Designed miniproteins, single chains, continued (2). Designs and how they scored, part 16

Each design is a single chain, and the fold is of that chain. pLDDT is the mean over its residues in the fold that is shown.

## One batch from the design tools (miniprotein)

Design m4528
Fold by ESMFold2-Fast:
Structure m4528 (fold): chain A 93 residues (1-93)
Amino acid sequence: SMVWPSEEDSKALNEILVKALKKLDTVDVPASRAAGAVLRALGVFLDTGSVKEGLEALVEGIREIAERSEDPEVAEKLREIAEEVEKEAEKLE
């Protein structure tokens, strides 16, 4: 079942997702993994109607990519991006 999100919540999520995608694009990760993390966030948002829960799912997805990264510098940058998204989620409540 899909919940129809409010226009304000949809806009807030979209702005944070676009910002996160731009940062992920600066890191040497497969585009399919970055897309997967964003799709997971969107799926949780549509299922729950919660921007916060959607962003928490994005944080988890990015951290999973970091854990599977063989490059320590890539892993560190991914954790920094995840922490920035987590701070945005904390501002919501």
Scores: mean pLDDT 82

Design m4529
Fold by ESMFold2-Fast:
Parts: structure tokens; C-alpha cells; sequence
Structure m4529 (fold): chain A 76 residues (1-76)
């Protein structure tokens, strides 16, 4: 349903926001974030696969996640 799709999208966007927050904390604390990032990537893909989002919406979220990973990797 459109309501379920909106909820799934908001939930996945919230996960990306939390990932960015943890990455910033890790960088500021001098921690190696590589293993945490790999775990977050696996969790994100699992949640995305179980969502009711369209393939177009899933592709957009994967692109946003890839941009987040590039930002983190540049700072590690």
C-alpha cells in the first residue's frame, strides 16, 4: 500500500541518518569504522530486500547509501 511504502521509505532513510551519525562519532573519536560500516551495509541491504519499495526506489536508496559510504571512506 502507499502508506506501507511511505513507512518503509522513512524507516530506511532513518537508518541512513543513524549510519552517518555513527560515522561522524567514529571519525571524531579516532575509531576504525570499517567493520561497523560493513555490518551496516549488510543490514541495510537485508532491510531493503524485505521492504515493499519499488525497484526504482530501492535503486535510489542504494545510490544514497553509496554516497554515504564514499563520504565515510574519504575520511577514514
Amino acid sequence: SPAQRRRDRIFLEALLGMMLMYAEVSVRSGLDGREAVARMQAQFEEMLANSVLSEEEKAALRAEFAETLAWIEERL
Scores: mean pLDDT 75

Design m4530
Fold by ESMFold2-Fast:
Structure m4530 (fold): chain A 83 residues (1-83)
Amino acid sequence: GREALARGRYEEAIRLLEPAARAGDAEAQADLAVAYAALGKHEKAIEYARRTAELDKELARLVAKRLRELGLEEVAEKVLELV
């Protein structure tokens, strides 16, 4: 999952990460937030970022940092409001 995300294979990353995220894995939820945001699915990105923040606020801050590095500043700002 995370390797596909790092290589920009966002659709593959989503497919690999969804089972873990559904099981409550905060890292998988964080990675899904980044993948959905990169694909322009900002509402789903915010939903997964919120779930991440409920489990681990530091991980949600890392999501915001990763989104900013991708040039997705508006989504990153919304994620920071969750922490």
Scores: mean pLDDT 83

Design m4531
Fold by ESMFold2-Fast:
Structure m4531 (fold): chain A 85 residues (1-85)
Amino acid sequence: SALEEQAKAIKQQMSDAILEAQTAADKAVAEGNVAEIKKSAEALRQKGKELVEQARELGVPQEVVDEIQSATDAAVEMLNKLAAK
């Protein structure tokens, strides 16, 4: 129960971080600001690593750790592709 609640909280932080990075990137694209897209990608990459480490320390299932890493990595890759045009 407590572990499931912690896993849900970390997944929510993941979703929030991805949404924040995508929102910032969309604004940066509209402004033609490639540097801000790259900054958003790097911030999300760092946040993803923090969330993965937090999940591991809390002992959440490996499937949850893999989901967090996969989702954040995919979002970072998409942002990097936007920056590359």
Scores: mean pLDDT 86

Design m4532
Fold by ESMFold2-Fast:
Structure m4532 (fold): chain A 58 residues (1-58)
Amino acid sequence: GTTVTVSVSPLVFKDANGNEVQLASVTTTSATTVTTVDGLLNVKTGEFTETRRIVRPA
């Protein structure tokens, strides 16, 4: 099976366009790999924008 864990920073900051965003990480763990996607979560819309992807052996 695959496990997905979402972590959101309590710190809210503004991007270059004045949108309130939080740092968020989504970690997907499978039998062979662990993938962590770092991104920004828009506080108003709930939109997640990926900024960095890290893939590691499980």
Scores: mean pLDDT 78

Design m4533
Fold by ESMFold2-Fast:
Structure m4533 (fold): chain A 87 residues (1-87)
Amino acid sequence: SMKEKIEELIKKLNEAKTVDEMIDIFRELASLIAEYAEKLNTPEAKELLEQVKKIVDEILSTDPNDVERIKELAKKFIEIAKKLLEL
C-alpha cells in the first residue's frame, strides 16, 4: 500500500548516512506524502501538506554542507509524515 511505502521510505531516511542519500529519499517521500494527503482530502491533511511544503523549501534553500541542519529538517519532515499516516 501507499502507507507501507511511505513507512519504508521514512525508515530509509532515518538510516541514510549521506546528505545526497537523504535528498534522494526526501524527494521520493515528499511526492508520496503529497499524493497520500490528496487522497485523504481532509482539512488536517491539507494543513500537514502545507507544513511539508515549508520544510521542502527550507531543505532546498539549505547549504548541502550543513549536514546537521539537513538532518534536523529531515527529522521534522518525518514527524509530519507520521502525523499524516495517523489520519
Scores: mean pLDDT 81

Design m4534
Fold by ESMFold2-Fast:
Structure m4534 (fold): chain A 81 residues (1-81)
Amino acid sequence: SELQERLEELRERLRRLLEEARRRGLEYLALLLEVLLSGTVTGAPDAPPAAVEEAVLATLSEEDKRTILEYLRLQRELKAK
């Protein structure tokens, strides 16, 4: 329950970040956020390719980066249960 509530909170933050990425024309960030939020990619690698990660990180604030990493961690924990 608590894990699911936290995951939904992070999804809301990621949706807002997606809206911002679209407004700013950040196509790579928008694509990654859409993939993360869709949940449709079963078996996607746990980490993006280094080049894509570097490009995304250069665009993100530390808060946004923390939000994405926390979401991935909690999604992984929920999947393991």
Scores: mean pLDDT 66

Design m4535
Fold by ESMFold2-Fast:
Structure m4535 (fold): chain A 80 residues (1-80)
Amino acid sequence: SIEEEVEKLKSYLDKETQEIFNKKYEEAKKLFEKDPMKALEILKEGVAEALSKTKDPEKQKKIAEEYYKLINLFEEEVEK
């Protein structure tokens, strides 16, 4: 589920970055039905910020992997 992938992604972030990402994710969730394209843009911004604040290359790789899974799940929900 989208929620499970969000929790996995957050597990690779420090506590402060988790709070920043969660705020962006909540903003995106409010737009999922109303403006899916804007919701996706906000979600992409959240992940980009999380990646910029992550210094460990292995954690960056894991964040990117979970991000692609999350985006695929979001696109599937929007297209159905």
Scores: mean pLDDT 78

Design m4536
Fold by ESMFold2-Fast:
Structure m4536 (fold): chain A 76 residues (1-76)
Amino acid sequence: DGAEARALLEQYAKKAKEEGNTTAANVLYSIARALPDDATREQAVEALRNAAKAMRVSGETKTADYLEKAADELAA
C-alpha cells in the first residue's frame, strides 16, 4: 500500500528532523512524494537503500546511516 509506505516515510522524516538530520529528512520526504500510490513496502525499502548508497558515495555518511536504519525498520 503506497499510502501506508508514504505515511511511514513521513514519520521517519519527522524523526530525522527532530534528531537534527535535516538532509535525511529531506531525502525521506522526497522518496515519499515520488512513490506511486500502488507502491509496495518492498519498493519503498529499495528506494531507501538506493538513496542511502548514493548518499554514502557522496560522503553523506550520517544521512546514509539514517536511511539504512529507516529501510531496516520498514523491512521488518
Scores: mean pLDDT 81

Design m4537
Fold by ESMFold2-Fast:
Structure m4537 (fold): chain A 97 residues (1-97)
Amino acid sequence: LEEIKKYVDKEIEKNPELKEVAKEVFEILKEDPDFATLIVGDMVIAKEVLSPEAFSLYKKRLLEEIRELLEKGDKEALEKLKKVSYLLVKAVINSEK
């Protein structure tokens, strides 16, 4: 997780749009800052691989899904999303080394 935090911080510094996304994600997931960090990492990767239009849609849908799961209290779906985001971000960081 510490390696992911460093990766996310570095990428946010390069991109003002990601700073605003990070603020929104950390506000939504304020009770789980580690999960927030993973979701921002997911957004960093999405921004690099998707077109601007696809990234905008991905960002909107992912944040809407997270808000809905939080409102429903769907702990299993939230934990699954957290694990998937962790695996994705870790795989990308490891492949860049």
Scores: mean pLDDT 79

Design m4538
Fold by ESMFold2-Fast:
Structure m4538 (fold): chain A 84 residues (1-84)
Amino acid sequence: MEEKLEEARRLFDKAVELGAKADRAYNQGKVDEAIKLYKEAIELFRKALELYREAGAPQWEIDRVETYLKDLEEKLKELEKEKA
């Protein structure tokens, strides 16, 4: 299970980086780019969550990923509403 745990952590780190990049794009008024980057980050967090669960990761690591995922999904929903 070590390989799945390491992959989950790598995906989590990449998702965090994409989320930060999306925040910067939004602050620059690049709403379409921000939405695209948030969607990419959400997909990576979902994959990380799956791998963390498969690896039997500690509940605190699973909770951390779920919190980030929920926060980004809520943020994406608000941005898509602003664009509509």
Scores: mean pLDDT 84

Design m4539
Fold by ESMFold2-Fast:
Structure m4539 (fold): chain A 80 residues (1-80)
Amino acid sequence: SLEKLKEEVIKILEEARNAPGVSPEVRQAIDEAIEKVKKAKSLQEIRDAVTELINLLSGERPDLAAEFAKKVLEAIKKAI
């Protein structure tokens, strides 16, 4: 269900937010992504919010971007 996917993606985002060495700017970007996911009305809107965050994190924290992308892909596969 869409609601279960939102819960799982938000959990993954919160784990990323609490990762060691996360700057206030990266935390803000993650918080903005969490709000976008909460407001999402479709799977596509969740994917768009996640993709935007991954692209941003790839520049600042490529380690978090890679781990985040992997976890979100697994969550989406389980929801489908």
Scores: mean pLDDT 81

Design m4540
Fold by ESMFold2-Fast:
Structure m4540 (fold): chain A 90 residues (1-90)
Amino acid sequence: MSPLMKKVEEVVERARKEIDEIYERYLKGEISLDEAVEEISAVLKKARTELEELMKKMSPEEQKYALELLEELEKYVREILEEMKKKEEA
């Protein structure tokens, strides 16, 4: 794997870990739903910005892979937000 593709994976893995830590703090009652949503949104925005900068240095094939990983991260965020919403409604 190229060093740039490894960096993309590191950005996505770090973002997932940070999102998981925010979700755990929410589940423990340490932060509100609104605070968790704000923090998760900030993590996703930061990851998107870092991936955009990396993509400028990539081949079209590597950019496609980076976009697929970003789409998976965005799907993961949607699933976490949906679970938090269900917990508030239950």
Scores: mean pLDDT 84

Design m4541
Fold by ESMFold2-Fast:
Structure m4541 (fold): chain A 128 residues (1-128)
Amino acid sequence: MKVVILGEPEEAERLKELILKHMPDVDIEIVTPENLTVERLKWIIENADIIVLLHSEEVLRKLQELIPELFPGKYPLGKFLTAIVKNKIHIVADVRVGGAFKDLIPNYTIVPNDVEKIAEKVVEILKK
């Protein structure tokens, strides 16, 4: 099982440590705003079982720029959401990121802005 954490380095590393404390065999990849490219976003969609969206304005800005590059033409966001659903990716989003797409993605979970509670929810999903 592969978990991809999108966020700022300090918060993402803390979350990774908390998850690994309970599930040491989980493969966790951290993607910071600096490391978020079109090729990395494509890799995430093809390889992630869970995507954790931590609150980062820069990650959100990068996603808004890169989604149309990865899915050119009409409705790039719709194509992105379709890829998430088709690949059965579970999204765990910090409440500060918002829940605008929770009704469009079957496997979308909103979590409080608490790294411990985010880790608990990710571990719960990984055990199913």
Scores: mean pLDDT 84

Design m4542
Fold by ESMFold2-Fast:
Structure m4542 (fold): chain A 95 residues (1-95)
Amino acid sequence: SDYDLLQQIRELAEKALEYAEQGKVDEALKLFEEIRELISQMSPTPFSLILGETTDDGIERIKQSDDPAKTARLEAETLLTMLVGGGNYLRRKSS
């Protein structure tokens, strides 16, 4: 279910934040790629589409960053913020 996928995505995002805080950029990126794969399995909703775009943009920003560990931390925090409230696709601040 989308609910089970969102719980897995949240757990991976929390772990990606931990790796980013430790400077483990490659490990954080692997978790972002796993998050992307889980999002691709979700039903297409405005929320899942924005979550997918945010994840793809996040991966690109980390790869292009002068400070990849800091960028990975900020991108993981962004995903976790979007996941607060579970799937409320009417939430203006989840973009």
Scores: mean pLDDT 81

Design m4543
Fold by ESMFold2-Fast:
Structure m4543 (fold): chain A 75 residues (1-75)
Amino acid sequence: SLKEEILKLYKAGNRGKLAELVSEIEDEELLREIAKELGIPEEVIENLSKAEIKAVIVSGDIEMAKRIVESRKKK
C-alpha cells in the first residue's frame, strides 16, 4: 500500500522519493495515520495542518511536529 511504501522510505532515509510520494497525497486521514505510525503523538497531529504533516514526514524529524505546534501558540 502507499502507506507501507512511505513508512519504508522514511525508515530508509530516502528523502527524495519520500517527498515525491508524500506530495501526491490528498488524503488527510492517510497522512495522520502515517504520522501516528512514525511515533508523533495524536495530540500533536490534531494541531497540525495537512501541509505541516507532510513537511514533518519528509523532514524525518518528529520533533519538528512539536516545534511547529509550539511556535503557533507563541503570541
Scores: mean pLDDT 79

Design m4544
Fold by ESMFold2-Fast:
Structure m4544 (fold): chain A 71 residues (1-71)
Amino acid sequence: MKELQEEALEAVENKDREKLEELIKQADKLIEEGKNLSAASLFMLVSEGYIRLGDYEKAKEAAKKAVEALK
């Protein structure tokens, strides 16, 4: 969990679109494992990364996934 969050922070700082896409897949896996809070945190970091890239559509999708994970 901590390691994925560190990878997400690096992807956000580096504007690494490919890594952000990989992190979405990791967050989906966390949902399958019942780790909804960890998945929500990861989706929020990915959303921030897409905001920094100017990709507001993908940022909105990631934020929506974070909210759904907390239901």
Scores: mean pLDDT 81

Design m4545
Fold by ESMFold2-Fast:
Structure m4545 (fold): chain A 125 residues (1-125)
Amino acid sequence: KLYQLRLELSEAIKNGDTEKLREIVAELEKLYKEDPNNPGVLTLLGRAYLALGEYEKAVEYFKKAIDLTNGLNPLALSLLAVAYYKLGKKDEAKRYAFIAYNLFPFLTEQVPEAKKLAEEYLKEL
């Protein structure tokens, strides 16, 4: 079920389908109520809220996913960087993107905005 929601989320984001994104959020919120400590559900909720332009909610869910994995969630770290950038918190965005890149550089290719932010941070060092 979670794998199917992940695929549907990716398609809804590509298509800009706001109605489908809201349906996916409702399904993920049901899963979250059943198990609030599932980092996969939290990461997908953050990603869906990021796509909906609800950046503060995206930050909350990504931070919780990161905390549950003791900082070892490169996808959530990369998407957190994007959410901070959308909020105008560019310094935080660059730092989190760089952390994600150092943990798993190959996974940063899945979030090209985060890769760009990590590269900008490296130029400032």
Scores: mean pLDDT 81

Design m4546
Fold by ESMFold2-Fast:
Structure m4546 (fold): chain A 75 residues (1-75)
Amino acid sequence: LQVGDRVQISTSAGSVATGVVTELDDDRVVVKVTSASGNVIKTGETVTIDILARTDDEVYGTVLGVGAVLRRLSG
């Protein structure tokens, strides 16, 4: 995952949002939400982050479309 990646954020409850990664730290990711369907994701919810599209293909290491590597980053 890298800054500029388009992502889909989802919860176990079925809330879905899409956005762009604006900041990435070792333990935190900041996503600017561009679209949301249904419910907004609330602070403290466990989320899964899926990569939808990369801006520059420069970081190939996180192409699983799964938030597993990002579950330790902020939700």
Scores: mean pLDDT 56

Design m4547
Fold by ESMFold2-Fast:
Structure m4547 (fold): chain A 63 residues (1-63)
Amino acid sequence: ADQVARLSGEHQIELVRYARELGISGEQFERAVDEAFAANPEGSDEELVAAIKALLEREAAAR
């Protein structure tokens, strides 16, 4: 919650919509956000959004 709140509201909405389109659960979404921020804690919003999207795609492909 706190980590995703670092992103702009527009990016938060974009990521939630993308996760829903991929059929990602809330737990999987939180895991992807946590992993992206842990890998690049100083990353820009754009870098973090791209990383989270890639992790969400990996979660979807694993189903």
Scores: mean pLDDT 79

Design m4548
Fold by ESMFold2-Fast:
Structure m4548 (fold): chain A 79 residues (1-79)
Amino acid sequence: MEEILKEVGELLSKAVNAVNAGDTEAALKYIEELEKLLKEKGLLTPEVAEHLRRMREAAKAGDAEAAERHAMAVAWEVS
């Protein structure tokens, strides 16, 4: 459990940092990796899936503040 939460946190951090750097391609890749990990672990609830969708929208828009907000929501929901 703790190891999974650490990996989730690392992927969330990488995704937000990529959005902040303007690297939309890297951000979307990290969000996709995170979604796959959460699905495999049975943690991809409808609420988490919606926040990941909002993170992808934020990444495409270059909105780092929105990406961070939804990343925090994902972290909260899976804790």
Scores: mean pLDDT 86

Design m4549
Fold by ESMFold2-Fast:
Structure m4549 (fold): chain A 103 residues (1-103)
Amino acid sequence: MADDEKIDEVVKQLAEMKDYLDVTKAAAAMVAGTLAIGGDLEALEKLLEKMEEANLPEEAIEAAREAAELAIEGRVEELRARVRELQERAREEAEAFAARLEK
């Protein structure tokens, strides 16, 4: 199914980033939250299953589940705040990685 192909590509990208935990957590939470807000609960369930099959960090899977739960409960402001926190940490992690490559 077309949605399965999109989920497979997302999970592949997350798996390639797994050594960057904060980046992976932010990306996973954003995707899961977006699917939950859109009411695509079947796609959300497939995402979580494929993340587990790809052996993504437990912390990234937990971040995705937390974002989905906040979205399903209608706690949109808390979801936005949590995603912003994760995105900021991901930015700091990515900047630290980039700085190490410049050395």
Scores: mean pLDDT 80

Design m4550
Fold by ESMFold2-Fast:
Structure m4550 (fold): chain A 67 residues (1-67)
Amino acid sequence: SLRFAVALHVAKELGISSAAAYYAIEKMGLKPEEVTVEKVKSYYEQNKEEIDAFVERLKKKREEILK
């Protein structure tokens, strides 16, 4: 809940999906109080291809289910 709320906030600030932000926070092993926009941005930029591919796969899967 708190971790998800923090991920949602950071995602909106960076213009990325909440799934991407949550993934980055989890992979970095950060506690909710240790999360900053800077840290998530740096991790996302260094792992952009992996994270974007993950998010795109989730988006396509949801679109296929909804049709």
Scores: mean pLDDT 80

Design m4551
Fold by ESMFold2-Fast:
Parts: sequence; C-alpha cells; structure tokens
Structure m4551 (fold): chain A 73 residues (1-73)
Amino acid sequence: SMEEERIKTAQKLLDEAERYLNLPKPNIEQARQYVISAAMILERYDLAKQAFTANEEQLREIIEELRKIIEEG
C-alpha cells in the first residue's frame, strides 16, 4: 500500500541520517536533510521545522521521535 511504501521510505531516510551522524566526523548538514525529508513524508511538519535549527543532539532526539511514530502508527 501507499502507506507501507511511505513508512519504508521514511525508515530508510532515518537510517541514512543516523549513518551520517555516526561517522567519525559527524556530517550534521547531510543528517539534517534526511531528517527533514523523513519528517515531511510522515507529515510531521513541526519536527521538520525543528530540524532546521537542531544541533547534533537535537537531531538524534528528532530521529528517535520519528522512529516512535513509525512504530506506533
């Protein structure tokens, strides 16, 4: 279904965001773009907005929140 495809896409985007944050030198800007894209796909525009100004710690928190939304939806 379109819903299942959306969830799978969001999961892959969050996995890529975490990959960039877990590099020996974290790539915050690439991680940010993936987090924003995942939040937009999940229609969490509030979290997408927060990601624009988020530091590394805050991006990790947003990723965790988006993953919980996926798990509970």
Scores: mean pLDDT 89

Design m4552
Fold by ESMFold2-Fast:
Formats: C-alpha cells, sequence, structure tokens
Structure m4552 (fold): chain A 70 residues (1-70)
C-alpha cells in the first residue's frame, strides 16, 4: 500500500541526519511504483525546494502524506 511505502521511505530517510535533493529523488523513484501519484508529486515538489534537507523535515512531509492517504 502507499502507506506501507511511505513508512519504508521514512525509515530510509531516518537512517541519516541529512539527505540531499538527489538522494531524496532517488528514494522517491525507488518507491514510486508503490506510492500514489499524489505522494510522488508532493515528494518531488518538496525535493525541488532546496539542495539539502534535514531528515526531520522530510519525515514531517512523509507523516503529512501518511495522514492524507489514511
Amino acid sequence: STIDALNQLKNEVSKKDKISKQELLDLVDKYSSQLSPRSVQALRTFADLDDEFTSKEVVHVINALIRLES
């Protein structure tokens, strides 16, 4: 399910304190077939906002998407 894929993405992001734009996009691509089109678009749009993110920021976005998909 999309929620299961979002939780897996959250676990991957949480392994590091920071994540680059490219690493985030690569993770979204890895899980894209298991994510809703809405979640893929939201994560790609978020990744375009900066070159680097804290894992906390990305986890916050993923948690918002989990609530939306629930």
Scores: mean pLDDT 86

Design m4553
Fold by ESMFold2-Fast:
Structure m4553 (fold): chain A 110 residues (1-110)
Amino acid sequence: SEELAAESMSAALQAESDNLEKLAKEEEDKEVSELYKKAAEYYKLASEYFAKGDIQKGLEFNRVGNHYKERADLLKLKKAGEFESEEEKKVAEEIIKYNEEVIEEFEKKH
């Protein structure tokens, strides 16, 4: 049922939020830690919307959480010097910038 699907998504996003809060606490880089913390906050909000049956808001908040997580993951790799080429680093920087713009547009409206 739609209710069971929403409940399942709510539980999964709450688990991801809890995991990201733990990852943020264990992260030594403060900038990366804060981005994981923001991803966790958005996943928790998405979980709460799915629990209420608000599928549209659940999806929207989940999407923003995904953008924060991807930004954190890529920034962590960049800071660690894990990119194999200058071309890969430039692509990662453009993805980070895109994620920042998506996040800013969402937060400006909410």
Scores: mean pLDDT 87

Design m4554
Fold by ESMFold2-Fast:
Structure m4554 (fold): chain A 93 residues (1-93)
Amino acid sequence: SKKEAVEEAAKAAREAVKRIAAGDLEGLREALEKLREYAIKAGLPEEEARELVEAALELGEKAIASTDPRVSAAHLTAAALLLIGLVVEAELS
């Protein structure tokens, strides 16, 4: 169902944030792939899901690569907000 797809997308988004905070780039990629799959199943257009996931990956990579904790926290926050927006768009689709 759409509700189940949105719930799984939200779980994947939370996992993605945890992977960024842990510095786990491979775990981030895996979580974002699941998020993309469930967002599309919820009704989000494939092109929009791809674009938002790619943007979240870029922000997550910058957070993980940053040696300055403030810069890392800023990129993590931006990624988290984008991931929340993606889940909301999937629910509204």
Scores: mean pLDDT 89

Design m4555
Fold by ESMFold2-Fast:
Structure m4555 (fold): chain A 64 residues (1-64)
Amino acid sequence: SMDEKLADQMIDTVVEASRGKSEEEREALLKDLVGSLRTQFGMSDEQLKEFEERYRKRLKELES
């Protein structure tokens, strides 16, 4: 089960991994991560949507 601290750490990690990548590469990275979170961590569609929204917001804040 993924708690909020683990989710926050994963978002920070994937945001850092996304720095210097193209938009296309970032979308591919996010798609792979969401797939893994669904299959390996059992996250619901609602949790995955929230994770994706938090990632996009965090990335925009750091890149703006």
Scores: mean pLDDT 77

Design m4556
Fold by ESMFold2-Fast:
Structure m4556 (fold): chain A 77 residues (1-77)
Amino acid sequence: MEALREELERQREAAFEEIARLDRERLEEARAALEAALAKAEEARAAHPEHRELIEEQEALLRELLAELERQLAKLE
């Protein structure tokens, strides 16, 4: 469990840096992928309540990435 959380933190930092470098087309593709991942995480939380805390942590990360991506898209026209 803890090792997975550490991996999520590393992925979070890398993902934020990557998002800052994406062009509009790649940002839109990333948004669609993150939205799909968030929907799957919500389904997984309902199916596996024993993993709820970890899944909620993943959902929080996905929402943070979506918010950053929306901010980057808002800077473009």
Scores: mean pLDDT 75

Design m4557
Fold by ESMFold2-Fast:
Structure m4557 (fold): chain A 91 residues (1-91)
Amino acid sequence: MKLVMEAQELIGKGLEYFKQGNYDKALQYFREAVKKLEQAMKSEDPGAQMMARIMLQQMYNFLSQVSKDPSLTPEQKKQFQELAEEIKKIL
């Protein structure tokens, strides 16, 4: 559960930077959150695994939509798409 709580905080910070248009910092925080959730998925705690799966699915949906936003640069779209694909491999 601690890893899931840490990921939730990182997602919150990522969304804050995303709202400010700072996509590079947003990506950094989202990537750290995915790493924490991947660790939670590999834990022996079924509750942490379930919460991590739900959060990864929500992140996948969000990042997949963002990667198609025409206001983003091609490089930014690629980075969001690559992170979404990393999540898909964990799920």
Scores: mean pLDDT 85

Design m4558
Fold by ESMFold2-Fast:
Structure m4558 (fold): chain A 61 residues (1-61)
Amino acid sequence: MPSLEEQYEALLATLPPEMQAAARALRAGLLDSAAKNPRVSRDTVLAAAVQYVRAELAALR
């Protein structure tokens, strides 16, 4: 089963180039926030990022 990090990388590969840059920036910001807040796990923020990107892709038709 792919990790959340692998799932996010797989989603990035399917995005248009402009969205890839934005998605990488989002991931970096979420991971930075998680590192500053020990009560928030990396897995929690990565799962949220994966769900967000999947929802955006679904909206694109």
Scores: mean pLDDT 75

Design m4559
Fold by ESMFold2-Fast:
Parts: structure tokens; C-alpha cells; sequence
Structure m4559 (fold): chain A 84 residues (1-84)
């Protein structure tokens, strides 16, 4: 999962959003971490896919809340609400 996240970030930094999307989707499929869901949501936001981005931000917020990160969860929920 971490290796796929690193590859996704590298691809995104080069403007290769299709490769970045594939790596982030693979990372989420392997292990749906808040970091992987957040990275995928940011990429979808850049592509104008706001409803899908909002859904992933809310999923990431739920995971952060379960881990005790209430501040991080609140920030992601606010980001999701701004997209709708």
C-alpha cells in the first residue's frame, strides 16, 4: 500500500494523472487508509469529479475518527461539504 501511494504521488507530480489514479485506486483496494482515500479524493477533485471526491473524503474522515483523530476527521468532512 505505501509503495503504491509513493508511485501515485510521483505520477501526479509529473502530471500523469491516469497513472496516479491507477496507483491510488490500487492502494485503496489493498488497504483503505485515510491517506490513500484522501489522495484519491484530491486527484478526483482536480479532475472535476466533485461528488466522488466528497464521498472519499467522508470515508477518510470516518477512518480518522475511528483512529481518534477527531480534528483530521472534521477537516475532511468540511472539505467534502464544500464540494456539494
Amino acid sequence: AEELMRRGVEAASKGDYETALAHFEAAVAAEPTAEALGALAQLLYKQGRYKEAAELYRRAADLLEAQGDLEGAAALREAADLLE
Scores: mean pLDDT 81

Design m4560
Fold by ESMFold2-Fast:
Structure m4560 (fold): chain A 79 residues (1-79)
Amino acid sequence: YLVVGSIGELTEFALSQPSLSPLEKVALELLMRHTGRVVSPRELAREVARRLGVSFRTAYRAVTRLLRKLQEAGLVRPA
């Protein structure tokens, strides 16, 4: 995924989405570091799993849900 949203746009998205899970919020914070760059869902999920002490599978499901929401908002594109 190519992160096309700016840090400001990603922050606004976070504030507009009160239903984001803690996993999705951590994934979004990590994604902000990659604005203008290509991000692998697997690498993002690995970092989320490491930070929150959850399984890779749990993190990967949260990351893919977040990326889908961000793609709908025009903030990420498939690479």
Scores: mean pLDDT 79

Design m4561
Fold by ESMFold2-Fast:
Structure m4561 (fold): chain A 94 residues (1-94)
Amino acid sequence: LSKLVAELDALLARARELLRNGGSPDEVIDLLDRALDLVEQLKDNPKLALEYLDRIIELAKELLSRVSDKKDILRAIGILLRAIGLKYELELKE
């Protein structure tokens, strides 16, 4: 758990820095996709997973607002949809 949390925090911090500094959309997309893979490993800790999913959703929305290329737009939408889907799945586990 501690290793997954540290890796998630590092990935999201880097994605946020790249978004603020006008970095490559491809790098942000890769970082967010990797973060989603790690969040799937946290499904047994739904509260923690939901916190990270909310952060990923915020970053994906910011990325989507900043990209103009069709390929980047579609990839950003894909990340957003995956994150929202995971969030709903976790909320329904009640």
Scores: mean pLDDT 84

